# Ledger of designs, part 3: designed miniproteins, single chains, continued (4)

Each design is a single chain, and the fold is of that chain. pLDDT is the mean over its residues in the fold that is shown.

## One batch from the design tools (miniprotein)

Design m12071
Fold by ESMFold2-Fast:
Structure m12071 (fold): chain A 103 residues (1-103)
Amino acid sequence: EELKKLIEELKSLIDEVNKLREEFQKRMADVDEVVSLLKELVATPDPEKQAEIRRELKEKFGLSDEEIDELVALIKAGVPDDQIKYRVLVLLERRELEEIRKK
């Protein structure tokens, strides 16, 4: 039955779109969390809190101290949020691509 096959193909496409949407939303949430933590790191004068934020960025998101320092410098220089988010996205994407490549 042609109609039944088309309905099954449509359901499969909806499932694929839902998976891509979920992955995209997770990626954007990670980018937003990293930017939020970086802004808190820049605003916080407390060395203990700075060390805690740096540890979270390294352990949860896989950023190096060099990458964190670069992003902090961009925020302090007044680089627009959209450009900082793009830089963070590129760094997170490189980590995921490296993990996929090793499999």
Scores: mean pLDDT 81

Design m12072
Fold by ESMFold2-Fast:
Structure m12072 (fold): chain A 58 residues (1-58)
Amino acid sequence: MDEAYRSAGEFLVELYRASRAAAERVALDAQESGVLEKIAAASPEAREVVEELLRRRA
């Protein structure tokens, strides 16, 4: 994985800890841009956060 997706995943995890609503908005934007899966694949922590945010969207 390239460094950009790893850094984005770390940012999303920290954002989720600070504000779930902000992390959800960022995740939805990344999904719309087609990069959410690459961010989720960057680390187990990033994938868990992405899956949690997508679940709560329902």
Scores: mean pLDDT 76

Design m12073
Fold by ESMFold2-Fast:
Structure m12073 (fold): chain A 81 residues (1-81)
Amino acid sequence: MKKKEEAIKQAKEIVDEAKRRLEELSGTSVDAIREAAKEYIDKLAKLAFEHPEASKEYANGMKEVKRLADEAIARAQERAA
């Protein structure tokens, strides 16, 4: 029970940090945004591998980070055009 609650909190903290970082990078290069997103996705993927019982929570976090990164990339590409 406690491990699942900790997993949910940890996933939320990583996603919140990723959101803040990607917002900072939203005016920069696409490569910088992709690299930052990959770092947070890799962190969540490792946690999903180590805690398969909470893998859905971490998988949802990875999807959210990818969505935020795609949004930041779209803004960067629009600005470059």
Scores: mean pLDDT 79

Design m12074
Fold by ESMFold2-Fast:
Structure m12074 (fold): chain A 96 residues (1-96)
Amino acid sequence: MTPKEQELLNMEVVFSDFSEVEDDVRLYARYLLSAHPDISLKDLIYAVAKHFIPESIKEELLEALAALDKDKVVELLRSDPEGARLVELVEEVHRE
């Protein structure tokens, strides 16, 4: 990873269009899976959601993250069009 990619991955990114963050989400998910090969899909989605937050569900997602409610985090992401795209990408990476 470049220094710019490392800085980006240390910051919370709020996005309105998933295409803006798609490459960063893929890199971060692959990094987490490489570091933790036994990570569950739910835990991987939860970890990615801490850094990449859909603007339309930001308040609800931040509350679920603060509550450590992994099931609610996945539910909220799947209910949002942009969040659903993030979940699909993380599922793709987890299958690799």
Scores: mean pLDDT 79

Design m12075
Fold by ESMFold2-Fast:
Structure m12075 (fold): chain A 59 residues (1-59)
Amino acid sequence: RAVLSPEQLAQAEALQRAGVRALLEGDKAAVERYLRELQSLGVLSEAQLARSLARVAGL
């Protein structure tokens, strides 16, 4: 759980929805961009980002 402002929470939710849509469309590059944006907002740690990127890459 991260302490986020209401604006940051809304932005994180929008990025998560966009990421799920990109995954369903098979757009791995878009998923990677959204994961990096979530990390920039402090929603994901560097370790969590690395693990998520590995899952997207199929490793």
Scores: mean pLDDT 76

Design m12076
Fold by ESMFold2-Fast:
Structure m12076 (fold): chain A 57 residues (1-57)
Amino acid sequence: MDPEEFLRRLQLASEYLRERGLVGKLSDEQAKQVLQLTYTAADEEELLRQLDELTAS
């Protein structure tokens, strides 16, 4: 993955988690899923959508 793209995705995921008060509250499974989404999502919009589904389910 391109380093700039990866950093942007990390920023989006970090903001998402901070806004929802999940920083430091993630289980091992949730943390692994977040990392997978930063690598596997097709773009930033899909990343945010999948993070929303992860936290809403």
Scores: mean pLDDT 75

Design m12077
Fold by ESMFold2-Fast:
Structure m12077 (fold): chain A 84 residues (1-84)
Amino acid sequence: MTRERRLLASLAFYAEELAKDPSNEAARQQLIDTLREFGITPTPETLALVIETGKELLKQTNLDSILELVRKTVAELKARQAAA
């Protein structure tokens, strides 16, 4: 598995866990660490957007669809950060 695919899968997993249980501090910390690995600053707004993506991921059954949705979210977050 490539580093990118592993990070996308980790982001999907922790986003889904936080969507299920917003009080899960371990999942929140792992999500923050994974965002930093992508070069994304983990602001409250960024975390809220990723958790919303996690809610959408819970509706997906296909791994490639899940990873594509996460990839689009990462690209959007990077674009917003570059524009700030």
Scores: mean pLDDT 81

Design m12078
Fold by ESMFold2-Fast:
Structure m12078 (fold): chain A 62 residues (1-62)
Amino acid sequence: PSQKELDEAVFDVAAAVIRSLALRGRGSVEEHRAFIDKLKERYPEMSERLDELEREIEKLYS
């Protein structure tokens, strides 16, 4: 359904932006987590994929 396509598009854009910022050392781990947590609240259907992104970003800061 169209909601799944929208969720995929939102995730792809959010993931690309967050990865780009993290790779450039922009923002803290806490700031990235807060943003991802807000996305999970808004789009709970993406929660598992957003959790995966959060773990990926945490690993970059380890």
Scores: mean pLDDT 77

Design m12079
Fold by ESMFold2-Fast:
Structure m12079 (fold): chain A 89 residues (1-89)
Amino acid sequence: GSEEVIKLVEEAMDALYRAAEENKDDIDKQAYLTLALISAFLAREAVKEKDYESAIRMLESALDNARKAGNTEAAKIFEEALKKVKELS
């Protein structure tokens, strides 16, 4: 259910936080990681409110920015979260 999606989003956020710590000098990567984190946070809040339409939009944004940051780990987790939230819609 929604709890599984929340857990996946939090796992992806953890991967993004680690990447931000490892890439402090890469301003472009920091920007994409930050945008992915903001979108992931908003997606998690939308899932809690059962606003799955907003959650899907925010997860798509998080996935796009994770890919632009080159973070394959977070991107994979966001893809799994997107699949699960679409099943709840």
Scores: mean pLDDT 90

Design m12080
Fold by ESMFold2-Fast:
Structure m12080 (fold): chain A 88 residues (1-88)
Amino acid sequence: SHMDSSQRALDYGQQAADHGDKAVELARAGDEEGALEHIKQAKAYVQQATDYLKGASGELALQAIGEIIRAIGLMFEASLLLGKPELG
């Protein structure tokens, strides 16, 4: 349903953003391998969120878009900190 798709998009978007936050934290701490793994997880969750967003609508869909945008920004920040902008 549209409600189920919206909730799944939000849940995956939030997970992507959480992994993005962790990637930035680890990149700033000099843990390149940890940061790269969390960038990889964030990318996977962005893909899941985007797939569910195609069937999503309403306020939850708007919140999911916000979390996806936040995750992409965090992945880019982490990739820049690692000297690998192509990863974000």
Scores: mean pLDDT 89

Design m12081
Fold by ESMFold2-Fast:
Structure m12081 (fold): chain A 84 residues (1-84)
Amino acid sequence: SKKEALEKGIEYARKAEEALLAGDTKAALEYAEKAARAFKEAGLEERAEWLLLTTRLRAAEQEGNEEEAKKLREELAELIEKHR
């Protein structure tokens, strides 16, 4: 079951990346949420946190939301320091 959760997480993460490349930030965030849930079920909480923050940041950047992007860059920097 954990292996199946990991495989589903990878599949949804790939779909999130495809959505970002297509400029579909809404679909990217929905797939990233599904991937994060699957990674958490697989015991990969840090991977889930990274995926959500990086996808939210890329979506904010694509939408031109500079305020949200700056906030997300700070959250991502904190996550990097926490797992240093």
Scores: mean pLDDT 88

Design m12082
Fold by ESMFold2-Fast:
Structure m12082 (fold): chain A 88 residues (1-88)
Amino acid sequence: MEARERELAEIAQKVREEAEKQGDKPNVVTLKAEVAAALALLGASEEEIRKVIELDPKELIELHRRLLAELGVPSSSLEAVEKSLAAS
């Protein structure tokens, strides 16, 4: 799955760059990239993936929890984002 692997890496990277450009904290940037990659894995459209950049941290955490349930995969970055929100 060469094309798929490449596309996922590029999607995650683009979302990371856009989140950094928008001034998001590093933990939020990482979570946005992970959520974008998870959405791409589930077959989400480019438009749906792009909306991740605009999500508030609370919305992002909620979406990430749902995507993790769908994929059956735990996330290590979620706790870091929750801690960042508590500090804000």
Scores: mean pLDDT 70

Design m12083
Fold by ESMFold2-Fast:
Structure m12083 (fold): chain A 76 residues (1-76)
Amino acid sequence: MIEEKEKKLDEILKSLNEEQKEEVLRIAIELQEKKGYVTQSELKEALEKKGIKLPRSTISKLLKFLESLNLITYKR
Protein backbone atom coordinates (compact mmCIF):
# COMPACT_ATOMS: atom_id res chain seq x y z
CA MET A 1 0.00 0.00 0.00
CA ILE A 2 1.73 3.22 1.21
CA GLU A 3 5.06 1.37 1.66
CA GLU A 4 4.90 0.08 -1.94
CA LYS A 5 4.26 3.63 -3.24
CA GLU A 6 7.13 4.99 -1.11
CA LYS A 7 9.44 2.24 -2.47
CA LYS A 8 8.52 3.16 -6.07
CA LEU A 9 9.22 6.84 -5.35
CA ASP A 10 12.58 5.89 -3.77
CA GLU A 11 13.54 3.92 -6.92
CA ILE A 12 12.67 6.87 -9.20
CA LEU A 13 14.47 9.43 -6.99
CA LYS A 14 17.29 7.15 -5.74
CA SER A 15 19.96 9.82 -6.45
CA LEU A 16 18.33 12.25 -3.95
CA ASN A 17 18.41 12.38 -0.15
CA GLU A 18 15.18 12.44 1.94
CA GLU A 19 15.08 16.26 2.18
CA GLN A 20 15.46 16.58 -1.61
CA LYS A 21 12.70 13.98 -2.20
CA GLU A 22 10.36 15.98 0.06
CA GLU A 23 11.26 19.19 -1.83
CA VAL A 24 10.55 17.52 -5.21
CA LEU A 25 7.11 16.34 -4.04
CA ARG A 26 6.31 19.75 -2.50
CA ILE A 27 7.20 21.60 -5.73
CA ALA A 28 5.20 19.19 -7.93
CA ILE A 29 2.10 19.57 -5.70
CA GLU A 30 2.49 23.39 -5.58
CA LEU A 31 2.60 23.53 -9.40
CA GLN A 32 -0.54 21.37 -9.56
CA GLU A 33 -2.37 23.63 -7.06
CA LYS A 34 -1.28 26.82 -8.86
CA LYS A 35 -1.92 25.77 -12.50
CA GLY A 36 -4.09 22.61 -12.37
CA TYR A 37 -1.36 20.67 -14.26
CA VAL A 38 2.39 19.94 -14.25
CA THR A 39 4.74 19.79 -17.27
CA GLN A 40 8.25 18.29 -17.49
CA SER A 41 9.77 21.69 -18.33
CA GLU A 42 8.11 23.57 -15.44
CA LEU A 43 9.03 20.92 -12.86
CA LYS A 44 12.62 20.70 -14.19
CA GLU A 45 13.06 24.50 -14.04
CA ALA A 46 11.52 24.73 -10.53
CA LEU A 47 13.80 21.93 -9.27
CA GLU A 48 16.92 23.49 -10.85
CA LYS A 49 16.17 26.76 -9.00
CA LYS A 50 16.46 24.71 -5.77
CA GLY A 51 19.73 23.08 -6.91
CA ILE A 52 18.09 19.74 -7.81
CA LYS A 53 19.15 18.47 -11.25
CA LEU A 54 17.29 15.40 -12.53
CA PRO A 55 17.41 13.85 -16.02
CA ARG A 56 14.31 14.38 -18.22
CA SER A 57 13.68 10.60 -18.10
CA THR A 58 13.55 10.69 -14.26
CA ILE A 59 11.19 13.70 -14.29
CA SER A 60 8.93 11.89 -16.80
CA LYS A 61 8.84 8.75 -14.59
CA LEU A 62 8.10 10.86 -11.51
CA LEU A 63 5.24 12.77 -13.20
CA LYS A 64 3.70 9.53 -14.55
CA PHE A 65 3.95 7.99 -11.06
CA LEU A 66 2.31 11.01 -9.36
CA GLU A 67 -0.41 11.05 -12.07
CA SER A 68 -1.09 7.32 -11.39
CA LEU A 69 -1.73 8.31 -7.72
CA ASN A 70 -4.17 11.08 -8.83
CA LEU A 71 -1.94 13.70 -7.14
CA ILE A 72 -1.26 15.71 -10.33
CA THR A 73 -2.34 16.11 -13.95
CA TYR A 74 0.69 15.46 -16.19
CA LYS A 75 0.46 17.67 -19.30
CA ARG A 76 2.77 16.55 -22.13
Scores: mean pLDDT 77

Design m12084
Fold by ESMFold2-Fast:
Structure m12084 (fold): chain A 67 residues (1-67)
Amino acid sequence: SKALEEAKKLVKELERKAKEAKEKGDTVLYTVLENSVAMAKQLIKAGKYEEAVRLAKQTLEQAKAME
């Protein structure tokens, strides 16, 4: 499924940004990104791939605004 592939790719991007935030000591950004990773993984496990994609995209936009 294209949506599953996109969701997995976005989760990896969120995990990468969470690691970077943690390394920089940005606790607020790290918490936002980690919570989104956990929720997106649960949505993928439930077969809700489009919802996982939407959540991940919204979180990435929010993270960019926090920079």
Scores: mean pLDDT 88

Design m12085
Fold by ESMFold2-Fast:
Formats: C-alpha cells, structure tokens, sequence
Structure m12085 (fold): chain A 79 residues (1-79)
C-alpha cells in the first residue's frame, strides 16, 4: 500500500483522509447535486468503516459533522 496510512487513534489523520477524498469527489463532480450524492455515499461508507474500527459513536458523529461542514462548503463553491 503506497497511500497514506490512517491512524484511527488520531482524529486529525481521520479528518485529513476524509478531506482528501472529498477534494477528489469535488474535482470529479459536474454539479452541486452530483457532488452531494457522491459525498453522502462516501460519508455513509466511512461511518460504517469507523464503526467497524470500534470508534465510539460520539466521536464518529463529531468527525462526520466536521466532514459534512467541509462538504457543504465545497458544494457552495460549485455554483
């Protein structure tokens, strides 16, 4: 594996990984609606992955809230 390794004990590493994925989705999306759909799918899959790693629900909710805020900012920039 040659991609950055995520430390699930480090909230900043989790957030940075999510931000990088959202950046890729934003660059590929042609409309705000397309970006929202793709971001929602990613966030749903990411929640499941974090739950499988034993991260507490309260931390998952906080991480997803921060990622949703970043996604909302990106969608506002897409017109």
Amino acid sequence: MYLKKVDFKNEDDILKFGEDVLDVIARQARSPEEFRAAAERFLQAFKVDLESKGIPKEKIDKIVEKMQALADRKIAELE
Scores: mean pLDDT 75

Design m12086
Fold by ESMFold2-Fast:
Structure m12086 (fold): chain A 73 residues (1-73)
Amino acid sequence: MDIIDESLEDIKKAAEGGLKEAERLLPQSPEHAQAAIDAFKKAIESTDPDEALAYLLKGAVHLALAKREAERR
């Protein structure tokens, strides 16, 4: 069954969504938004679901920090 391939596709879709949000936050939080962008790009490029998930989580953390920084202005 291609269930592991489906999991990788779901991770990549989540990373694509995070990438769009991080790009939107880049003017307000350049360092954290850029770190999120770099991590999400690596998640999208990964062929290993464990590696893709690790980069997705790293991107999510930096995206959360970027959102917090944007709110503080």
Scores: mean pLDDT 80

Design m12087
Fold by ESMFold2-Fast:
Structure m12087 (fold): chain A 76 residues (1-76)
Amino acid sequence: MKEIEEKLEEAKKRLIEELENTYDIPKKIIEDYLEGKLTKEELKKKYGLSNGIIEGLEGLKEVLEARRKRLLEEAE
């Protein structure tokens, strides 16, 4: 549903901005990781991200997936 996807997209944008500002990670890197275009190994080798930051990105991905599932369940 368009409304659910729109709310998820807004939440995603806010979380990406928070990570960009907190950890000084370019928005494109966060987006590429969430889209599956970058692996954890590439984040470490290519961009020099710490294990803590990578764990934060994993947590973000899990939160976004859980939020999508919750919004779909609430639409029933």
Scores: mean pLDDT 73

Design m12088
Fold by ESMFold2-Fast:
Structure m12088 (fold): chain A 95 residues (1-95)
Amino acid sequence: MDELKEEGLRLLEEGLENQDFEVAEEGLYKLALALGQSTSDEEKQAQISAGAALVAEGLKNKDNELIGEGLRLIAEASDDPEVKARLLALAEKFK
């Protein structure tokens, strides 16, 4: 199992649920790194990076639309069905 990916997802979910910006940002960084390393597709790597940047900006600015959009971009670039489902479920909370 990819421990970095699971830890990143858990921290992102926990940080967003608790409105803990630092925890959410740590989870986002770990998740984006793990997902980027799991693919050799440069377009998917770019989409994960772009999505992570939008989530980070949304967290900093308290912009729910940017958080939701960033989470959707990462989910669409993810080949892991569990990661995709969990990120899309998180994005639904930030409409």
Scores: mean pLDDT 82

Design m12089
Fold by ESMFold2-Fast:
Structure m12089 (fold): chain A 86 residues (1-86)
Amino acid sequence: EEAIKKLVEAMKKLLETLAKERPEVKPIAEEIIKLLDEGPTNEENLIKAQELLWKYRVENEDDAPPDTEEVKKKIREAVRESLKKL
């Protein structure tokens, strides 16, 4: 539960930063942030957030972006661990 909350908060902050730096992406970033607020346990919403952040990093050639499949796997594992704790 706490791990997912921290992941969601980190992704929201990164999406807010992305929206400020790239106004063209702001509408989709804001939509994903709302989805994360309404469904933080929804794996699909978490994957969408990570995919958008990954695309931003790839286009800017900054730090090496995470592999999309590896990101999806980590999100699934985080959701599964949170559900086990319930």
Scores: mean pLDDT 63

Design m12090
Fold by ESMFold2-Fast:
Structure m12090 (fold): chain A 93 residues (1-93)
Amino acid sequence: EKEKIKELLKSILDEMKEGLETLEELAKNSSNPEEAMKRLEKLKEFVEKLEKLLKEGNIDKALELLAEEAGLEISKDVTIEDIIDEALKKIFE
């Protein structure tokens, strides 16, 4: 179970990294590059924190970080998929 969650989180991290490259290009070409770049820097910080937690094997903290970004509380009624979907929406809106 824990290993499946780790693989899923690694897949998400890779997707986030690819998204950051696209967002950086869009930010540089935006009508307000300064604000766009500030948002991008916050996203980079989030991705770096998530990557560090996964490298440390701290999957519980990685899930907490995603839940916080998604604005969700970790509970029995909230699935890992729900946390991931909501976090991605908040990050890549």
Scores: mean pLDDT 70

Design m12091
Fold by ESMFold2-Fast:
Structure m12091 (fold): chain A 100 residues (1-100)
Amino acid sequence: SALERSAEELTREAPEIAREVAERALRGELSVPEMVGAAILVATAAALGAAEAVRAIGEEILPAVRAGSEAARELARVVATAAEKAGLLETARRLREAAE
């Protein structure tokens, strides 16, 4: 189906997109529209059942959260909620702990 193909594509592309977002967050260059775009991407991945895409996004932003990026901490809460909906309880726990 078209939705299954979209989930597969997001799973392939998500690590690179998330890494770019994390790097920009670390540099203090992540704009509000970029944060909104990242939030929409992770919410869409969760809605499509692309659990591995949500996991990859969480793993890629986690270093930026741990480095103290405020933008990454805000994104981590959105990603944690998406991870919980996708059944990724360990990913959600790690993101929430790092964002505290």
Scores: mean pLDDT 83

Design m12092
Fold by ESMFold2-Fast:
Structure m12092 (fold): chain A 108 residues (1-108)
Amino acid sequence: MEEEKKKLLEELKEKIDRTWSGLPQDVKEQLYSLVEEAVKQGLSKEEIADLVTAASLDPSVKTVEQARKVLDQLQQRLQDLKSKSSLKDAQQYTALQLRLIGDKTMLL
């Protein structure tokens, strides 16, 4: 799993470099960081690659603007995933608290 994720990250970074060769270093680093986080959170290679491809096909905007659009979309998806993960964790925590209260009442 870890080794597979590393290879996936390298392929996605290469796709970004190939798609937008002239990106400012700060924008490129932000894209790399968000792609790494997206892969870590369980976004597929296909989902991330499709976002890059879709943005690159818009000829009405400059390459930097295309890259920023991908940044915004990745940030939104990451927030959605974190919200979903937080809700699951909250449900597990509530179940654990209810069990602890029950055990305390039985020990009385």
Scores: mean pLDDT 71

Design m12093
Fold by ESMFold2-Fast:
Structure m12093 (fold): chain A 63 residues (1-63)
Amino acid sequence: TEKAQELLDKISKDEYLSQTQVIAALTSMGLSTREAIKIVKEESKGKEFLSREEAVEILKKVL
């Protein structure tokens, strides 16, 4: 399923995504804001911006 890539494309076409943009993608999948923040905080490892590849992998772990 290309669902993770499609969700990110709806948020941004950029190579890098902010933590807020990845949180928005996760919440659009039905996660609570609290769960989305927790996942993104742990997976970002302190980075303000994530590559599109990193964001796709985060979404795949939740799908």
Scores: mean pLDDT 79

Design m12094
Fold by ESMFold2-Fast:
Structure m12094 (fold): chain A 100 residues (1-100)
Amino acid sequence: SKETKKKLLEEEIERLEELIEEMKKLDVSKLSELEILVLKLDVGGMLVLILRLLKELGAPEEKLKEVEKLIEEVAKAKTMEELIEAAEKAVEVAKKILKE
């Protein structure tokens, strides 16, 4: 149902917000490239699910393209700062779409 999809979307956005806050607490100087890659894959996977749920809920194509670009920014992120910035922007866009 639409209500179930909306609840799943809200829960996934909350999980991503929690991951972002945990990432902000990490000492970047102690992280390997592999550990950063794992975080990128986790963030990317959450955003792909968020994008799919937004599509299922009938979000406008223009807004979906905005989220798709942020998924690409996450994939291209070479630093923790770039990854956090792209992820935070994606959460902001997803929340705005959900409230419209």
Scores: mean pLDDT 87

Design m12095
Fold by ESMFold2-Fast:
Structure m12095 (fold): chain A 87 residues (1-87)
Amino acid sequence: SEEVRELIREALRLADEAKKTKSKELAKEAARIAKRAYLLATTGSSDPEDVKEALKALEYVGKVAEELGMYELAEELYELTRRPLFA
């Protein structure tokens, strides 16, 4: 959906700014928005491509958080990208 894509774009923008400015606050904001995008992508009749892009955003924000020494946040975001393959 357009809403999911806008949230992904904003999360990536904030993550890039956090990395450039070394701002933990911007990294936390990027994480909140990325998690919201992922939730919306997975709880509705969302396009599988929106889910893939939200997962990529979670991984990227996780890498930025890790670079800033925010290991607990990075682990939380990485864990959201891992799911058991059922069947």
Scores: mean pLDDT 82

Design m12096
Fold by ESMFold2-Fast:
Structure m12096 (fold): chain A 66 residues (1-66)
Amino acid sequence: SQKDKIIQQMRDLVGQKTAALLPDRAEEVRALTSAMDDDDIIDSTEALAKQGDKEAAELIEQYKKV
C-alpha cells in the first residue's frame, strides 16, 4: 500500500541519519532501526522534521495525505 511505502521511506531515512551519527557501528544501528515498529519510525521521523530535517518533513506530509 502507499502507507507501507511511505513508512519504508521513513525507516530508510531514520536508519541513514542514525547510522551517520555512529559511523563505526553503522550496520548494527541500521539493523536495529530496521527492526523498529511502524509507530516508532513515524515518531522518529516527526522528531527529525521538528529538528528541521526537510526530507523527514516531506515524508510526514506525504503520510498525512494517505
Scores: mean pLDDT 79

Design m12097
Fold by ESMFold2-Fast:
Order: structure tokens, then C-alpha cells, then sequence
Structure m12097 (fold): chain A 95 residues (1-95)
């Protein structure tokens, strides 16, 4: 679906950014990445006519996972796995 492709593109962007951060190639604060994610989700959601409530739920869940990752509570691999689950649940709810 168009939504799946948009969300997968967004995931790949986030994962690439975090891979570069872990390899020391980029420095990005939690606050900056949270804002980038909010902006990406709003664009994807608006482009795919996703209800604001579902966009807000998605943002809340992603930012919670991102905070846990930045605090060292979960690994990058665990973050990626959990974020993929959030995307699949969001696609299911949007159908």
C-alpha cells in the first residue's frame, strides 16, 4: 500500500540516521531527532489521510522507544524490532 511504502521509507531514514550515530559519523540529540520524527510522521500521515489521533498514537509510541534507546534501556537492534511492530500495528489500524 502507499502508506506501507511511506512508513518503510521513514523507517529506513530513521534507521540510517541511528546507524550513523552509533558509528560516530553524526551527532544528533534526542530533542532534534524527536522533532525530525514528528515532522516526518505528520507529512506521511497527511499525505495518506491518516486520522490525527492515529498519527498522535504513532508519534507517542515511537518517541517513547526513542527515549528508551537514548537512555541505554534498549539496544539499537531492539529499537528497530519494536519500531517495525509499531509500524505494522499502525498499518492494521489504518485499514
Amino acid sequence: SSLRKSLETMLNTIFTLLDLKERGRVSISLDTLQQIIRDMVQRVGDDNNIPQSLQNDFISRVLSLLTKYYNGEISLDEFKEELRKVVEETIKKAE
Scores: mean pLDDT 87

Design m12098
Fold by ESMFold2-Fast:
Structure m12098 (fold): chain A 81 residues (1-81)
Amino acid sequence: DKRELALLALDIARQEILKNADPEAARKATAAIEEAKKLLEEGASFEEVAEHLRKAIEGIEGLSPETREILESLAEMLERL
């Protein structure tokens, strides 16, 4: 199921971000992922969820290049589902 795969990918990205050394950016990025999960569970399209994550990347101050890459890769994966 593509939705199950998307939810799993969101969980994996969240865990990777939580391992980063910047706790404030990690907190904001993981909150964006939790919102993305809720949107997906409520029936949003993969494109809409990816757009939500891209907006979060642009709106969150202090994202490390590593955290930004995780979120960008996640959005690209969702767009391809």
Scores: mean pLDDT 80

Design m12099
Fold by ESMFold2-Fast:
Structure m12099 (fold): chain A 66 residues (1-66)
Amino acid sequence: SAEAIREAQALQEELSKEFSPNSAAAAGMVAKRLLDEGASREEAEAIAKQVAETVEASEKALKKKL
């Protein structure tokens, strides 16, 4: 829905202040899917933040191996 897109975009903007653009974008995509499936804003936000942290950690680990 249009509301789910708007909420996911707002969450991505918030996360982009703490995480890389790639991590924030991945989190935003997950948030949109969860909101479209009927998840609460609070649940979508919590899971999206966990996704951003996981992507950030994975990218950092990959860069360390180079």
Scores: mean pLDDT 80

Design m12100
Fold by ESMFold2-Fast:
Structure m12100 (fold): chain A 94 residues (1-94)
Amino acid sequence: AAKRVEEAARELEELAKTLSGEAKRAAERLAKLLRESTKEPSEDIREKVARLGEEALERMKKAKSDEEAARIAKEARRKLIGYVSASRILEAAE
């Protein structure tokens, strides 16, 4: 899963180079959080993160506008924060 997360982050970084303003920043922030999530100890969380990143990337590539791309990236980032936060809570519970 880690390799898939890294690949999704790399593709998002490349996509961000074609975007401007808020859409570029949103894509870059999502890519950064994806890279940080490769450090999560749970393989199950990394697989969920990989799927989320891949889905967001696909949706952003199909976006009709920079505004739509920014919205997709921001939504994906919020979900990713949820997974990472839940992982930290689960680690503390073990």
Scores: mean pLDDT 77

Design m12101
Fold by ESMFold2-Fast:
Structure m12101 (fold): chain A 95 residues (1-95)
Amino acid sequence: NELKEVEEEALKLLIEGDIGGGMGLLFQYYAKTNPSVSPEERIEFYERMIEILEKAKKEVKEDKELVEKLEKEIEILKEYKEAAEKILEKKKEEE
């Protein structure tokens, strides 16, 4: 399963402190396999990325600096997810 392999490699990079590499790999893969820009798919992407970052955070719990960097990325993704949810809510109100 290519998705599982990509997610496992991204998790490994995040645990090693290569946040840019891990995040970049996930964004590139999701963009390639799901070219839709629908709010529903965007929410699913952000939820999946947050889950992987939370897994990395649990693995590196003793590395306070890396945990803080991962928490910052999770916060940014949560903001992106909330923005996508607001777009979806507005579309449902207009239908």
Scores: mean pLDDT 78

Design m12102
Fold by ESMFold2-Fast:
Structure m12102 (fold): chain A 105 residues (1-105)
Amino acid sequence: MSIEELLDEIEKLIDELREKFSNDKTLQRLVKLAEESVRIAREVVKTETDPKLLAEVKNALEVVLDVLQEILDNPNMSVRELTLAHMRLMAAYTTLWLVKKRVEK
C-alpha cells in the first residue's frame, strides 16, 4: 500500500470505530491516538521527499492500521491486549512525531 492508501484506510477504520464503540471510553482514547498519528503523518507527507523518512512514516502507519483492524475484529479485548494495543499505537505516534521533528530541522 502507498502512504495515501494507508491514510485513507486508517481514516475509514477510525470513523467505523468511532460509530460502533462511541460509548467505550478506552477504545475512544485509542482511536484519538490514531487520529493524532494520521494528522502528523499528513503534515509530514505534504513536504517530505526523503525516501528513508517516508519509509519510517509508512511503517508507523502500517502499525496503526494493524492495531485498529485488530480492535475492530476483536472488540472484547482483554486488559492485557488493550495495553499492548496502546503501546503499539504510542510507539507509532512517537515515530511519526520524531520524523516530523527531523523534517522541521
Scores: mean pLDDT 85

Design m12103
Fold by ESMFold2-Fast:
Structure m12103 (fold): chain A 68 residues (1-68)
Amino acid sequence: MKLSEREIAEALALIYLAVANIDFEKGDYDGAIESLKKALDILRKEAPDNTELIEYVEKQLKEVEEKK
């Protein structure tokens, strides 16, 4: 079974979220922001109907930007 581009995009977004969380815990706010922005770009292009995940990533991005 071949994964759809949407399923791959959602998986990649979750990976970027995990990387962003690790960077945030290390105090690498620039790295966390970069990973969160990549997750948002992927989700907005390939899974725009996944509003819950998009809103979650947007909230995380705002929280990291406020720490910087």
Scores: mean pLDDT 82

Design m12104
Fold by ESMFold2-Fast:
Structure m12104 (fold): chain A 82 residues (1-82)
Amino acid sequence: MDKKLFEKLTKLAEKITGDKKKAKEIADNVMKYGQQNKLSDKKMIDLAKTWAEVEKERDDKGLSVAQAVGVRLREIADSLVL
């Protein structure tokens, strides 16, 4: 239970996507993934930002979320192993 982190992730995603509902979904997914993989707050913030950018790009290009995440996140995932 990290209400402050969730709120911060949601606000960051909302600024990127311009969509509060998508921002909440991104924040929820990042929180779940980060808890399962024991990511630091900074890495979760970076992941949320990347996911939000990927979601915006997905809408622009008509890609599925899974395709956009799989293509764009693999480079970010490499940087997150630090």
Scores: mean pLDDT 71

Design m12105
Fold by ESMFold2-Fast:
Structure m12105 (fold): chain A 80 residues (1-80)
Amino acid sequence: SALKERLLEALERLKEELRALGAQHPQVRPLVDRMLAVIEEAQRRIEAAKSDEELERIWRETMRELLALAREIAALIAAA
């Protein structure tokens, strides 16, 4: 599926950006590590998915979790 390939590539790019963020802001590394774990679980779920409907559901759930963690990271960086 072209959708599956695009989603996996997007997640891989996001992992690279998150690793860079964690290197720049050591205080947020625990939250970055949690985001990386969420992404790795999402990649496994996406690879196992059998339909575009399932892919879209996994993506929505994953983005919701990542947005919550991103808000925590933004708050910690702003407080430093």
Scores: mean pLDDT 88

